# Designs tried in a protein design run: designed miniproteins, single chains, continued (3). Part 12

Each design is a single chain, and the fold is of that chain. pLDDT is the mean over its residues in the fold that is shown.

## One batch from the design tools (miniprotein)

Design m8386
Fold by ESMFold2-Fast:
Structure m8386 (fold): chain A 82 residues (1-82)
Amino acid sequence: SEAEKLAGLGVALIHAANESELTDEQLDRAVDELVEKAKSLNPTKEQIEKAIELLRKEASQYTSPQAKRAADRVIEALKKVA
């Protein structure tokens, strides 16, 4: 589903942030690229809400501040797409 595709984009970024410390500039760029891809999928509000739910569940598996920051940034950016 489109919600799973959206969640997958966010999960990939959270995982990358967990494995490597991203600078604020690198994180901002990655989030902007994710938003552009998300918009290209033309998601409904319901699909975005489901993706956010999946992302929160994924983020809960990580203890690193970097992963939590990436998750928060992705979730807030997706809320603005809706």
Scores: mean pLDDT 82

Design m8387
Fold by ESMFold2-Fast:
Structure m8387 (fold): chain A 86 residues (1-86)
Amino acid sequence: KKEELAKKVLELIDEAQRVADTLPDEIDRGVLNIALAVARVYAEKDPKGAAEFLAKILRRFGEVADPETAERLQKLAEKAEEIAKE
């Protein structure tokens, strides 16, 4: 169900965007926003690929974030990994 996966990916991007907006470093915020924009472009055409890309990016940012932000990013990465497995 491509349409259902695309909707889940777009919802996940919106959740990740809210986390990105709280990042204290402007460059980190900019890089994550660019990654989210790339995922959004591919969400409808390749929702699994977009989810896989999101999972990798969100986990990477989680490695360098503060503990509270890292927990939120890890949770979003886990959701992206679940979508990619569909």
Scores: mean pLDDT 82

Design m8388
Fold by ESMFold2-Fast:
Structure m8388 (fold): chain A 78 residues (1-78)
Amino acid sequence: MSPEEEAEAFRRAVEEALERAKRDPSRTPEEVGRVQRLASESSPEAAQAALPVVEEMARVTGEVAELVLRTVRSKAAA
């Protein structure tokens, strides 16, 4: 896969997870856990592309998404 395809796929996955969490807040921990797993495996380019959406997720869900935000920021800075 190209780096651009990987970055777009990860960004889309985070956007979809955030949309599902907004539709059903009881699913938020499960959606955050899924994004955290993807973030731990992401490239720096994918992390940079997803960072704004992960920041929005953290603002909306609070501490539940804090670990994801830290993981994505760490990857994006590399």
Scores: mean pLDDT 75

Design m8389
Fold by ESMFold2-Fast:
Structure m8389 (fold): chain A 91 residues (1-91)
Amino acid sequence: SAAIEEVQRAAREAARAIREATRRGASKEELVELAEKKGKEVLELGIKLGVPGEHLSLLAEAINAAISLIAADPSAGEEAARIIEKAAEEI
């Protein structure tokens, strides 16, 4: 659906932003804040567009996992981005 495609695009953009920030050597604080902000934007968009709860749950789990990974190891931003991208592919 168009709604799912729009949320998939937003999730991939969030993942790209995290990956780019990680590559430039952004601080742990910057990466966590970025992931939280972008993750919130993706989930709020999904709610607004009426994306099914099962897909929103999958995205929320992936976003939370990505944030936790960055919080534990800020160098793992590429892995965190991949977690979000994989969830976007599965919805």
Scores: mean pLDDT 88

Design m8390
Fold by ESMFold2-Fast:
Structure m8390 (fold): chain A 65 residues (1-65)
Amino acid sequence: SLQQIYSSYTQRGQQIGNNYANATTIQQQNDYRSQFNGVLDDGYNNGLSVQQIGDVYSVYHNNAT
């Protein structure tokens, strides 16, 4: 379902954000940023709305700080 797809993306955003926050090197941070950009791109391709993409980004950002 669309709800399950959306939930999967928010969970991935949270996990990558947490990984970014816990990264100990600039290279690790860059790798996690790249991974998250891939998640957003995949979300667009799989039909997430602009609002849902924004929500996924917000989850990532809040966990990355």
Scores: mean pLDDT 86

Design m8391
Fold by ESMFold2-Fast:
Parts: sequence; C-alpha cells; structure tokens
Structure m8391 (fold): chain A 63 residues (1-63)
Amino acid sequence: VEDVVALARRLYPDAEVRVVEDIPGKSARVEFEKDGIRYELIGVVKKGKDGKPYVLYALAITE
C-alpha cells in the first residue's frame, strides 16, 4: 500500500489519500479527489519472467 500512496502523492501532492483496500503482498487500492474529480489508484503485485516481483499500477477517473 505504501508504494501506491507514494505514487498518488507524487501525482497530486495536495490531495488527501484514502486507503480503500490493502491486501499485503498482493494488491492495494487508494482513492483521492482533486478539483472535484475522484481518482482511484490500484497497485497489483505481479511476477516477471525472471521471478522478480513488480507492481502494476492503474489509474481510474470516477465522476
């Protein structure tokens, strides 16, 4: 969850970030609002071909 929160703060420094879901080692979902628009940032842990974990991020806009 920490990496997802950090990314949200880098994208929108003045937004308040709310953790909606935190599944340790698997996924995290956070919500934030900027200028009346709601955003959802999702981070999912995946394994690459080399077996090394990486995080896939998705940003969604919800009005």
Scores: mean pLDDT 70

Design m8392
Fold by ESMFold2-Fast:
Structure m8392 (fold): chain A 93 residues (1-93)
Amino acid sequence: SAEQEEAVAKFKNANEEEKKLWAKIYYLRFVKQLSQADIGKVLGISQSTVSRYVRLIELALSSSEEIRDYLLDYIYENREELEELYKKAEALR
């Protein structure tokens, strides 16, 4: 769909900091199953911003294996940093 194509394009054109943000939100929401509110607290961004990124991630992953593979590789390579981020999120709960 046009929405899926736009989400994929947004990721591919994103800088490294934006791609890292996608990976952190993907990990906390889809792997660790934290609420959008808790993710917003730990990342220092609004819940509405988290919601927007979650929707973009869902659209991109539904149409792009390349993006899924990037996010999974990022999680594998940055496992210790992401686990510490998750512990911080749990402590803020």
Scores: mean pLDDT 88

Design m8393
Fold by ESMFold2-Fast:
Structure m8393 (fold): chain A 90 residues (1-90)
Amino acid sequence: SAREEEAARYLGLAVYALENKEEDSVIQHYFSRGLALFFNLPESVVRDSLKNYFQMSPYAPFTYIRRAPDTPARLLELIERGYAAVKAEL
């Protein structure tokens, strides 16, 4: 869907920003927006749910999502596809 493609782009931008050591605020912005689009939730709800992980490190929310047993396989696919697409574009 169009929302999934937009979610993939923001999730890819978040991983690209993380790998290129961009500011924490930039990484958090892209990751929160991508997850909000994927789950069809307000961005504030996503930020609140991940607040403790964002405080640990910019990497911690990504680790949590990858390792959580209830994380949809589709979300992991979109993160990987989005990152590959963003990396090819930039």
Scores: mean pLDDT 85

Design m8394
Fold by ESMFold2-Fast:
Structure m8394 (fold): chain A 61 residues (1-61)
Amino acid sequence: SEAARRSGIALELAELRDAPEEEQIAFLEPHFSREAAELAVRLVKEGASAVEAVEAAEALE
């Protein structure tokens, strides 16, 4: 399901919190467009949860 996929991506994105921004973007690129991946990483930097960031990326697609 889409919800299960979103949860999996969000969980791994949360684990990458201490990783460089470039690595976070590279992780998201297979799942989203570059614009959506960059949006998700920016939102996490601004204090959004990983789930909220992934939902915003999905909405941009």
Scores: mean pLDDT 82

Design m8395
Fold by ESMFold2-Fast:
Structure m8395 (fold): chain A 104 residues (1-104)
Amino acid sequence: MEELRKRLRDAMEEFGRELSRLPPEERQRLSSTVTGAMMLSMAGLVEYYLTGDREAALADIERARELILRAADESPDPGASEALRRLGRALEELSLAQLREIEE
């Protein structure tokens, strides 16, 4: 778990560095996408805690990853694209580990 948190932190820091080099409109678009994906993943985990619907939680985690990967594919900047792919993977891995801990 500690290593997964570190991977997400490192991915967020790299994304922030790449984001700072982009035009304001692109920065706002990518920040909104990442924020939305993180909120979707968190909502899925909360819903699972309240309802026990594992399939719904997994679908929300997958949709969060897909949102970030689509943003990476649509980004014309190679650095931002690669940082988004790392961020998407780190978020998915941490979210799946947190889901497993709720299943105690």
Scores: mean pLDDT 84

Design m8396
Fold by ESMFold2-Fast:
Structure m8396 (fold): chain A 64 residues (1-64)
Amino acid sequence: SAAALRDEIVALAEKMAREGASEKEVSEVVAQRAHDAGLSAAQIRTLVRRAREVVERVKRELEE
């Protein structure tokens, strides 16, 4: 489903962030994966915003 695909992309963003990827790197990968999956421009923008939020959250939570 589209929801499962979005969840997979968000999970990838979190994994990349935990491995030390920058917000720019994560955003670029998320945008490319969403584009390749056939998501609309609006859906891609939403996922990129979500990815940025995930990177910031992971950075803050790495030390718990």
Scores: mean pLDDT 81

Design m8397
Fold by ESMFold2-Fast:
Structure m8397 (fold): chain A 84 residues (1-84)
Amino acid sequence: SSRRERLIRRIDELRRNIEDLERQIKELEEMSPEELRDFLSKVLGKEVKMTDEQAEVHKYSAIGLLKAAISFEEEQIERLKKEL
């Protein structure tokens, strides 16, 4: 395969990663405070106790990190496109 074909495959992989991150953001945005507490309790293997306000802060902090990850992957795609 050519260098161009390898670059295209890498760009496609990054695009799929962005789609996965966007799905995760949507799932988090749709979670109630109760659903977030239950999710975190399951992940950590212990009961997570927090107020609804604290749950909202943690939810949007997590969404912010995922959005930052999308931005990094988009910047990577733009760099790779310049090599095509």
Scores: mean pLDDT 88

Design m8398
Fold by ESMFold2-Fast:
Structure m8398 (fold): chain A 92 residues (1-92)
Amino acid sequence: MMEEIERINEEAIAAMKEEAERLAADPSVDKYAAMKELFERVAREFARRLREAGLEEALEEIRRLAEEELARNPNESTREYLEILLEAIEEA
């Protein structure tokens, strides 16, 4: 992978982890809904950054892999995350 893709991926993972830990510490939030919203934001930002960097081929590869995973009929949570990721890529 190109260093730029690795950096964008690492930053996205770090941001998601920090926010997930914050949400886990708050007993007042619906954890499932909050994590889904977090993933939607992270996925959209990730796709946008890859597109702005001119890494459209990387976006196409991620889209293809996500479509292949959906075709394997994963569990409901995995399916929801893959659908969110695909929507983010399509809108990028």
Scores: mean pLDDT 73

Design m8399
Fold by ESMFold2-Fast:
Structure m8399 (fold): chain A 88 residues (1-88)
Amino acid sequence: SNKEKADKMVKIYKEQIKQYKALADKYKSFMSAIEQDNVDSYLAQLEKIIDDIQKNKDDEEKIKKLTNEAHLIMSQLQGIILKAEEKA
């Protein structure tokens, strides 16, 4: 069902956010102040997207749009974290 798919997606994204927070904390000293601010902003945006998915479990079109937005933000987060890891 759409609700079951949304619930699984939310669980996956919450786990990914935890992983990004842990990696960002681990490599924080290798990030500029601007990169740190961007990480905090992107993490807040992902948490908002998860909340919006939870509120719109029956809206397949909106979930697809929110999922695409989440993937773009996660790509930006990964870029900053990987760059910081390479400096470690």
Scores: mean pLDDT 88

Design m8400
Fold by ESMFold2-Fast:
Structure m8400 (fold): chain A 94 residues (1-94)
Amino acid sequence: DEEEKKKKEEKKEEEEFKKRIEEQIERIEKELKKLEEEGLDMELVDRMDRGEVTVDSEENRRAVEAAILRGVRDFIKAAQEALEKLIKEKEEKK
């Protein structure tokens, strides 16, 4: 009973953690959408992300902010995918 309760609590914490990560990704995506809707050129963001553009204007500054947000989002998504892969491999072997 105690071992079963511990495993149920661990699964609940894991699900809650996944939900929190998903909420953070959604918030970042909403901020990126807002910048796009405010007229930010997403091609400029792509060039900034590749390091092809220098910060010399107000638009370039917003592009840097968007590139940072995209980088953080992509890092979180990659970390989440790696974690889900580890969990799947662990469940298949048990």
Scores: mean pLDDT 72

Design m8401
Fold by ESMFold2-Fast:
Structure m8401 (fold): chain A 61 residues (1-61)
Amino acid sequence: SVEERAEEVIKKLKEFIEKTTSPTLKQHLKDVIEAIEKNKDNPEALEYLTDVAERLLKSLE
Protein backbone atom coordinates (compact mmCIF):
# COMPACT_ATOMS: atom_id res chain seq x y z
CA SER A 1 0.00 0.00 0.00
CA VAL A 2 1.01 3.66 -0.34
CA GLU A 3 0.99 3.95 3.46
CA GLU A 4 3.49 1.08 3.80
CA ARG A 5 5.72 2.61 1.10
CA ALA A 6 5.55 6.00 2.87
CA GLU A 7 6.60 4.44 6.21
CA GLU A 8 9.53 2.60 4.55
CA VAL A 9 10.68 5.78 2.75
CA ILE A 10 10.49 7.83 5.98
CA LYS A 11 12.60 5.17 7.75
CA LYS A 12 15.27 5.26 5.02
CA LEU A 13 15.30 9.08 4.89
CA LYS A 14 15.83 9.18 8.68
CA GLU A 15 18.78 6.78 8.26
CA PHE A 16 20.30 9.12 5.64
CA ILE A 17 19.84 12.11 7.97
CA GLU A 18 21.94 10.24 10.58
CA LYS A 19 24.72 9.46 8.04
CA THR A 20 25.01 12.78 6.16
CA THR A 21 27.21 15.67 7.34
CA SER A 22 25.54 18.20 4.99
CA PRO A 23 23.22 20.54 6.97
CA THR A 24 21.44 21.53 3.73
CA LEU A 25 20.73 17.90 2.83
CA LYS A 26 19.61 17.12 6.41
CA GLN A 27 17.10 20.00 6.29
CA HIS A 28 15.84 18.99 2.83
CA LEU A 29 15.26 15.38 3.96
CA LYS A 30 13.50 16.59 7.14
CA ASP A 31 11.23 18.81 5.01
CA VAL A 32 10.35 15.81 2.80
CA ILE A 33 9.48 13.67 5.86
CA GLU A 34 7.34 16.52 7.27
CA ALA A 35 5.48 16.89 3.94
CA ILE A 36 4.65 13.16 3.86
CA GLU A 37 3.47 13.16 7.50
CA LYS A 38 1.39 16.34 6.95
CA ASN A 39 -0.40 14.70 3.98
CA LYS A 40 -1.16 11.24 5.46
CA ASP A 41 -4.93 11.98 5.24
CA ASN A 42 -4.73 12.96 1.53
CA PRO A 43 -4.25 9.77 -0.56
CA GLU A 44 -3.36 11.59 -3.83
CA ALA A 45 -0.82 13.88 -2.14
CA LEU A 46 0.60 10.95 -0.15
CA GLU A 47 1.11 8.90 -3.37
CA TYR A 48 2.78 11.85 -5.13
CA LEU A 49 5.07 12.73 -2.20
CA THR A 50 5.99 9.07 -1.63
CA ASP A 51 6.96 8.71 -5.32
CA VAL A 52 9.06 11.90 -5.14
CA ALA A 53 10.74 10.74 -1.91
CA GLU A 54 11.49 7.26 -3.34
CA ARG A 55 13.13 8.90 -6.39
CA LEU A 56 15.12 11.25 -4.15
CA LEU A 57 16.28 8.33 -1.99
CA LYS A 58 17.33 6.36 -5.11
CA SER A 59 19.44 9.34 -6.26
CA LEU A 60 21.26 9.38 -2.87
CA GLU A 61 22.13 5.65 -2.99
Scores: mean pLDDT 83

Design m8402
Fold by ESMFold2-Fast:
Structure m8402 (fold): chain A 74 residues (1-74)
Amino acid sequence: SMVDAFIGLLRSLAGSAAFPLDAATARRLARQLVAMNGGQPLSDAQRAALEEAARRLLTPEGLAAFLAELDRLL
């Protein structure tokens, strides 16, 4: 799915970057996910998998910004 592809992208960015993802980058990633998914709502399973991946890969500040932007757009 597009959500699985996006989670793969998050893992790649976290694995290659020498720095934690900041709030601005997290907001941009949320917009990218929504665009990739055509603005469609996420299933409960997709939302849970995405939030779990984001909690592991983003800073607490980045996680808060990511979820807030995702909720604003969906």
Scores: mean pLDDT 76

Design m8403
Fold by ESMFold2-Fast:
Structure m8403 (fold): chain A 56 residues (1-56)
Amino acid sequence: HMITVTHPGTGKTVTASSLDEARQKLSELVFEEGEKARKAIAEGKTFTGPNGNVLK
């Protein structure tokens, strides 16, 4: 049995055998997205998230 969790801010989904595992996987994906956004902003670019949100 698998649990599917969606992050409301990024729209990304993860599937795991438990809520704790899903939380760990989701936090890793969110961290990677945050790093990409910070790098883009530092370079004077805008970052577009998976759900179409633009960060400036």
Scores: mean pLDDT 69

Design m8404
Fold by ESMFold2-Fast:
Structure m8404 (fold): chain A 73 residues (1-73)
Amino acid sequence: AVAAGVASLAHLEAYAKNIERVFGVKVTIKEEDGVITIEVESPKLKEKWVFKTKSYAEALEELGRIENELLEK
C-alpha cells in the first residue's frame, strides 16, 4: 500500500504469507525488543535475505525489494 500509513505486524505477516505462496520461499518474522527481524530463504535460488528494522513500514519496503529480486529470477 502506497502512502496509507497503515503498517502493522498483521499487514507484514499477510504480505510474507503471500510471498511464501507465490514464490515457494520461507519467510520468518520475529519481533524482539522493538526490532523486527525478517529472513527470506529460497531453496530454488539457494539464496537467503536477512534484515532488521524498527519499523513495519521499512519491513514492508524491504520485503518489496526482495519480492522484486524474486520476480527477476
Scores: mean pLDDT 76

Design m8405
Fold by ESMFold2-Fast:
Structure m8405 (fold): chain A 102 residues (1-102)
Amino acid sequence: EQEPLYSTGPVLRSLLSTVGFTADTLSSGELIAYVNEALEKLGMVTHRSIDGSDTVYDFRGTPLQDVLGADSLVLGDSDALGDALGSQVTRVGGPRNEVVFP
């Protein structure tokens, strides 16, 4: 099933470009995967934990805290992503059904 599409703000887009992602929009699964790769590649996390279906990254005292303006990032679902990333993630679309009029 097609996931919702998200637009990334300039700060998050800069982070994602370090792992080779340059598109203006991506699915929630792509966002989770590329953010995970970027955080691990840059060493910008102090702790990673898993609580149920959610992955929580703690980046207090890292450069990423200043860049994102937040203490931690929750990855697991699209609502948690929106809340954790704030203005850096905006839902812009999802699957569309074409209505053919007879």
Scores: mean pLDDT 58

Design m8406
Fold by ESMFold2-Fast:
Structure m8406 (fold): chain A 85 residues (1-85)
Amino acid sequence: MMLDEEELQEAIAVLQRSLAQLPAALAAHPDQAHLFEEVGRLYEWLLNGDTEALRKHAREVYKLDDESVAEVVEVAQQLAEALAA
C-alpha cells in the first residue's frame, strides 16, 4: 500500500534520525549489540534497495506470511526511493 506524500516525508525524517543515532546507541549499550546489529542490517538493506535480503529475513526470521512480506517490501522500496531522491 502506498504512503501519501506527507506520511512518506515524516517516515523519512524518523528513519534518518534513527540511522544517525544507531552508532551512538551501539557504543552506549554494547551488551545489546545483537539487537542493534539486526536493526542496522535491516536499515542497510533498505537504503541499498536490497529487497531480496529484506524479503528473506522477514520470511525466515520473523515468519511473516507472503502478504505481510509483500507489504513490508513495498513500503521499504518507497522509503529507499524517497531517500535516494
Scores: mean pLDDT 66

Design m8407
Fold by ESMFold2-Fast:
Structure m8407 (fold): chain A 74 residues (1-74)
Amino acid sequence: MEEERERLRQEISEAFDEADRTMAAVKAGAPLPPALRRIVERLENAKLSFPLSEEDREDYIRVVLAFDLFAKRG
């Protein structure tokens, strides 16, 4: 049980690390990957009752990208 939980935690951690690297590369001038572009477009099209701060926006993109990357590994 603990070994399976540790494996899952490692896979989730790897997905977040990949998301962080992808976002850092884009900030450094790399072209926007299709997956990240889709997430940004969804966020821009969302009719929010309040504007998101840049930090909240980045956190949202990071989490959604990490879970998308995790899901594609199955």
Scores: mean pLDDT 74

Design m8408
Fold by ESMFold2-Fast:
Order: sequence, then structure tokens, then C-alpha cells
Structure m8408 (fold): chain A 90 residues (1-90)
Amino acid sequence: EKERLAEAMRHVSEALRLLAEGKDKNVVLEHVEEALRHAPVPTAQEHLRKAIEHLESDGPEEKRIEEAQRHLKKALAELSFAYLELERKE
């Protein structure tokens, strides 16, 4: 579980970095989809799915990226919280 959380967080962080650098949407989507595969947290999964939805939409690119970044940041927060809770337990 902790390893799955770390892997999901790594992919979300990479997706956020690639979006900030203006990299290809398909490469970003691949990382978000990998994060979703590894994420065991339902609230994080919901935000990752919404990020995919915005990235695949036909709206203005700037707005799609903004909404995707917002949801990816929320997913990362949920995953980070779950990881810290597991690390705190004996």
C-alpha cells in the first residue's frame, strides 16, 4: 500500500511538472493514468479521473491545463495525507 501510494505520488508529480513545462498532452495523460492505476485512495482517484476528463476535453487549452493542475494538486494532497498516516503508524 505505501509503495503504491509513493508510485502514484511520483506519477502525479511528474504530470504536474510536464504540464508546467508545456509538454505534450499525451505524455501527461500517460502519467495521470499510471497514477490512477496505483492510487488506492478513492478521493484521489476521483480527482485523477477529473484531471483526465479536463485534459481530454475540447475546451480552450489554458483552461483545460488550469483545471487539470487543480485536480492533480488535490489528488497529490490526498495521496500525501494517506502516505503520512501510514508512516505515522507503528
Scores: mean pLDDT 83

Design m8409
Fold by ESMFold2-Fast:
Structure m8409 (fold): chain A 72 residues (1-72)
Amino acid sequence: MEAIAAGKPSKEDIEKLAEKAKEYLKQGKEELAEEYIKKAEEVAKKVLGKATAEPVLEAEVELALKRMQSWL
Protein backbone atom coordinates (compact mmCIF):
# COMPACT_ATOMS: atom_id res chain seq x y z
CA MET A 1 0.00 0.00 0.00
CA GLU A 2 1.21 3.53 -0.71
CA ALA A 3 2.11 5.52 2.40
CA ILE A 4 0.97 9.12 2.74
CA ALA A 5 3.88 11.33 3.78
CA ALA A 6 3.54 14.85 5.17
CA GLY A 7 3.46 17.38 2.33
CA LYS A 8 2.58 14.80 -0.34
CA PRO A 9 -1.03 15.16 -1.56
CA SER A 10 -2.77 11.85 -2.28
CA LYS A 11 -6.16 10.37 -3.18
CA GLU A 12 -6.92 10.00 0.55
CA ASP A 13 -6.39 13.75 1.03
CA ILE A 14 -8.93 14.44 -1.74
CA GLU A 15 -11.46 12.17 -0.02
CA LYS A 16 -10.90 13.79 3.39
CA LEU A 17 -11.28 17.32 2.02
CA ALA A 18 -14.46 16.37 0.11
CA GLU A 19 -15.87 14.62 3.20
CA LYS A 20 -15.27 17.74 5.33
CA ALA A 21 -17.00 19.84 2.66
CA LYS A 22 -20.07 17.55 2.80
CA GLU A 23 -20.05 17.73 6.60
CA TYR A 24 -20.03 21.55 6.50
CA LEU A 25 -22.91 21.48 3.99
CA LYS A 26 -24.94 19.36 6.43
CA GLN A 27 -24.24 22.00 9.09
CA GLY A 28 -25.38 24.80 6.74
CA LYS A 29 -21.88 26.29 6.48
CA GLU A 30 -21.86 26.81 2.72
CA GLU A 31 -18.81 29.12 2.68
CA LEU A 32 -16.62 26.58 4.49
CA ALA A 33 -17.97 23.77 2.29
CA GLU A 34 -17.11 25.75 -0.87
CA GLU A 35 -13.60 26.45 0.45
CA TYR A 36 -12.97 22.75 1.13
CA ILE A 37 -14.37 21.76 -2.28
CA LYS A 38 -11.91 24.18 -3.92
CA LYS A 39 -9.04 22.72 -1.89
CA ALA A 40 -10.08 19.19 -2.88
CA GLU A 41 -10.21 20.22 -6.58
CA GLU A 42 -6.71 21.74 -6.32
CA VAL A 43 -5.32 18.54 -4.78
CA ALA A 44 -7.19 16.41 -7.37
CA LYS A 45 -5.63 18.42 -10.20
CA LYS A 46 -2.16 17.84 -8.73
CA VAL A 47 -2.62 14.13 -7.97
CA LEU A 48 -4.94 12.98 -10.80
CA GLY A 49 -4.40 15.74 -13.39
CA LYS A 50 -8.13 16.54 -13.28
CA ALA A 51 -10.47 18.35 -10.87
CA THR A 52 -13.29 15.79 -11.26
CA ALA A 53 -12.58 13.15 -8.64
CA GLU A 54 -15.66 11.17 -7.44
CA PRO A 55 -15.63 12.58 -3.86
CA VAL A 56 -15.17 16.16 -5.15
CA LEU A 57 -18.00 15.72 -7.67
CA GLU A 58 -20.33 14.45 -4.91
CA ALA A 59 -19.55 17.47 -2.72
CA GLU A 60 -20.05 19.87 -5.65
CA VAL A 61 -23.44 18.30 -6.43
CA GLU A 62 -24.51 18.60 -2.77
CA LEU A 63 -23.43 22.27 -2.71
CA ALA A 64 -25.36 22.97 -5.94
CA LEU A 65 -28.48 21.22 -4.59
CA LYS A 66 -28.22 23.15 -1.31
CA ARG A 67 -27.99 26.44 -3.22
CA MET A 68 -30.94 25.52 -5.45
CA GLN A 69 -32.97 24.53 -2.36
CA SER A 70 -32.43 28.05 -0.94
CA TRP A 71 -34.09 29.51 -4.08
CA LEU A 72 -37.21 27.41 -3.54
Scores: mean pLDDT 72

Design m8410
Fold by ESMFold2-Fast:
Structure m8410 (fold): chain A 81 residues (1-81)
Amino acid sequence: GPLSDDQRKALRDRIGDRIDNYNAVLTYTKMVASGVTPSIDVLKKVINYVDFMKSVSQSQRTQDNYDKGLDILNKEIAKKK
């Protein structure tokens, strides 16, 4: 059915957050390619992006691959604490 104004605002805010998380993936890729260790803030945004991509995946194989990625990223954060 049609969305209310409040529902439309919430959707726009969610899209903005997802774009920010995606931009962090691009930053992460550039940092890793340059031999620079990503910051905790960049790692957290990448984790949020991967977690979202896992949640919308219809494939168990793709979900398993995202789980492996999340495990690696969470271990990187744990080493920095």
Scores: mean pLDDT 78

Design m8411
Fold by ESMFold2-Fast:
Structure m8411 (fold): chain A 61 residues (1-61)
Amino acid sequence: HMPSLEELRQQGDAELQERVGEVAREGRAEGWSPEELRRRAFAVAEEVQAELDKKEAEALA
């Protein structure tokens, strides 16, 4: 079953929340500053968006 665009967006939101949460946990373990945590979280958000864009393109192909 090929996911719909709406399903892909919902999955992406869940992935974003999970991966940002992991960055926060790792940042606490590594002792990152709040600025470093924000920068890392932003980078993860960009990665998740790129993955969503790729899946969306594949679903539309």
Scores: mean pLDDT 76

Design m8412
Fold by ESMFold2-Fast:
Structure m8412 (fold): chain A 70 residues (1-70)
Amino acid sequence: SALEKLRERLTKVYKLPDEVVEQSLAAYERDREAFVRVLREEARLSDEQVEELLANPTDAQLWLEAQRAL
């Protein structure tokens, strides 16, 4: 569900190519630094756009807790 919402946002709002979307989603499941790196280097998003994607603290916290539970 969270990944599907992220995919929709990357595709429809940021207009990223499918390849970059898949790289971003894979990085998102690994760690925040990898996700930010892909967004800056592959997607070429601005710092402000990256901050907007990370601006849901609840989603970011739930993702971190899910990663810690594994």
Scores: mean pLDDT 69

Design m8413
Fold by ESMFold2-Fast:
Structure m8413 (fold): chain A 67 residues (1-67)
Amino acid sequence: SDAEHRRLGAAGLAGARAYTAGDYAGAAQKVREAGASPEELRRVAETSPDLAIATAAGLAVAGVEAA
């Protein structure tokens, strides 16, 4: 759905920003606050046709896993 796409996109971007700043705990917190799971973001990273969204989701997952 459009709402799910927006939710997961926002979670990925917030998580990716925290990860690139070296804030792994912050990445995990931002993903949780957006109501996203690492499993949902991993699926987005693997299946999204939008490379920017896929990349952000992958970085967010890396941040959660490093936290």
Scores: mean pLDDT 82

Design m8414
Fold by ESMFold2-Fast:
Structure m8414 (fold): chain A 88 residues (1-88)
Amino acid sequence: EAEVLRLVAEAVRAALEGDFERARELAERAAELAVEAYNREAAEPLSEEELERAKREATERLLRAVERLAADPEEAREAVRRLEERAA
């Protein structure tokens, strides 16, 4: 989980710097890791098709959240600090 939180914090930072391509790449990696971790812990794992769909949906949701946060620089910086504290 620490790795996922670190990647999300980096995605928010990239978005704050206006690097939305990097933000998307980082959000995609974070979402993939989170979905894979959830699937490994699930009593009934997702099928391959369900897993790929979940990864895509998680990526798009996370990216939208990152973009909304980046629109408010004060909120975004606070979110980054909270994510980094939780990753430590």
Scores: mean pLDDT 79

Design m8415
Fold by ESMFold2-Fast:
Structure m8415 (fold): chain A 89 residues (1-89)
Amino acid sequence: SLAEEYLEKARELLERGDYEGALRYAHLAASFAETDRQRGEALELMGQAYLGLGNREMARLYYREAARLYEEAGDTEKAERLRRLAEQV
């Protein structure tokens, strides 16, 4: 799906330190997301990208929203990890 393709591109850009590019593709992934899990992954990548850009407030916000979506998707363990990440930012 387009969401999965955009998620993969966002992860690639994040690993290369292209935080602005990662944000663009994560935003596209969220727009084309078909599941709460896909949307949660997109918001998690936005959080990581904002952290790379030095915007801790936005990183915290997106980690919390990603946690909520993973919880709705039934992934309680991932949701808990993201909530801890938000507390550490």
Scores: mean pLDDT 91

Design m8416
Fold by ESMFold2-Fast:
Structure m8416 (fold): chain A 76 residues (1-76)
Amino acid sequence: SAAEEAEKQKLEEGLKLTLKSTLDMYGISEEEWEALSDEKARQELAKRLGRSVETIDKLVSFYNKAKAQLAELEAG
């Protein structure tokens, strides 16, 4: 229905904004974010931001879940 399509579009826009705002908030580029699959890169980022590695691991987990959810919405 038109209502279901509008709701889906709203969720996609919200997720895109969340992903962009997360990177902007931490001053991280998309290229640097992709490098955070490496544990050592996460340790260096944690040190640079004055945060714990656990905090960065949670941030990466959150971002990857949101990115996966966006991909699922766009695919179906």
Scores: mean pLDDT 80

Design m8417
Fold by ESMFold2-Fast:
Structure m8417 (fold): chain A 90 residues (1-90)
Amino acid sequence: SSKREEIFEKLAERIKKIVPELAEEIIKRVREIFESEDDPTLITMKIADVFDEAVAKLSETKSQEEVDKIRGALEELIAETYRELAALAA
């Protein structure tokens, strides 16, 4: 649906701002999740796994403070995305 596409596009734009150096890879994987899953819980669980992998990669080169800030922003983004997808499914 067009509303589901809007949710994906907003998520993609937020990912570009939070993790610009890994955005292309993350957005590609998130798109694949949106194309393969309909359940909001499964979508957000799989996206959380992608974000966890991204945070692990960034922790090799960034300070703990920067990593914690990025992790927090991504966790908020997961919660927001879940709410929007769940509202669509209701």
Scores: mean pLDDT 88

Design m8418
Fold by ESMFold2-Fast:
Structure m8418 (fold): chain A 99 residues (1-99)
Amino acid sequence: SFRREALRAGAELAVETLVERYGVPEDVAREIGDLLFQAEEAELFDGNQEEAEKLEKQVREKLKEAVGEANADKAYSDMAAAYVGGVLRVVADRIDEEL
């Protein structure tokens, strides 16, 4: 599915951001990325806002554990920006394939 491909690309860039900028262990960063992928899928494609909010809460709690409470908001913001970048890259690649 193109939708899953786009969200997965976003999650991979989120994982890279946590590992490279915040020194989060790769296994923990991937758990956070998987939860973020699931949250975005629930919200954007299933319309399940309640499930998306539960998953986002888990993402934020794991971020606090991984980077500390003082860094969690900035890490979330940087991770979210990377996620959007990954999604946009897959969208751009598909536009190039159609043109």
Scores: mean pLDDT 80

Design m8419
Fold by ESMFold2-Fast:
Structure m8419 (fold): chain A 90 residues (1-90)
Amino acid sequence: MIPADIPVQIPARVQQVIDQQIARFGMPQDIQNFVRTQVRRILQMIADGVALADAQATAFARIASMFTPAQARQVNAVIDDVMAVIAQQQ
């Protein structure tokens, strides 16, 4: 059972990066929702004391198992840009 209630809110700077990359790649709504859910999970993992690199690796493994290589590349690019912004805030 995947917890639906992730208490961490996406910061405005992170949300802006997500929106820019989604627009750049023309991502459909289901992939947009998936990306935002993965970002919330990453932020929750970091809040729980998981290392940034481990949180990112967990997200990338999940993406690779669910998407085509081309879709995974686009989603991974969004996550990578988001992780860079999060790292700059620590």
Scores: mean pLDDT 76

Design m8420
Fold by ESMFold2-Fast:
Structure m8420 (fold): chain A 73 residues (1-73)
Amino acid sequence: GLSPEQARADAEDAVRGAEENIKLSEEYRKKGDKKQAELYAIKASFLATVAGALSGDEERALELIKRAKEAYE
């Protein structure tokens, strides 16, 4: 199975990916590209969910999902 150290590293990578996709969603929203903004928000939510599953930090995962939704809306 996945080692605790590898799970932590993968969770951190997933968090970084979620934050990057949140930023891209905000950038596309500012450009008026609602479709791309939504796509990046979906990608961010997926990565946040993966991070939560790997780390067990459900509160952080839910906060990232909330930020992704706010970035798109």
Scores: mean pLDDT 85

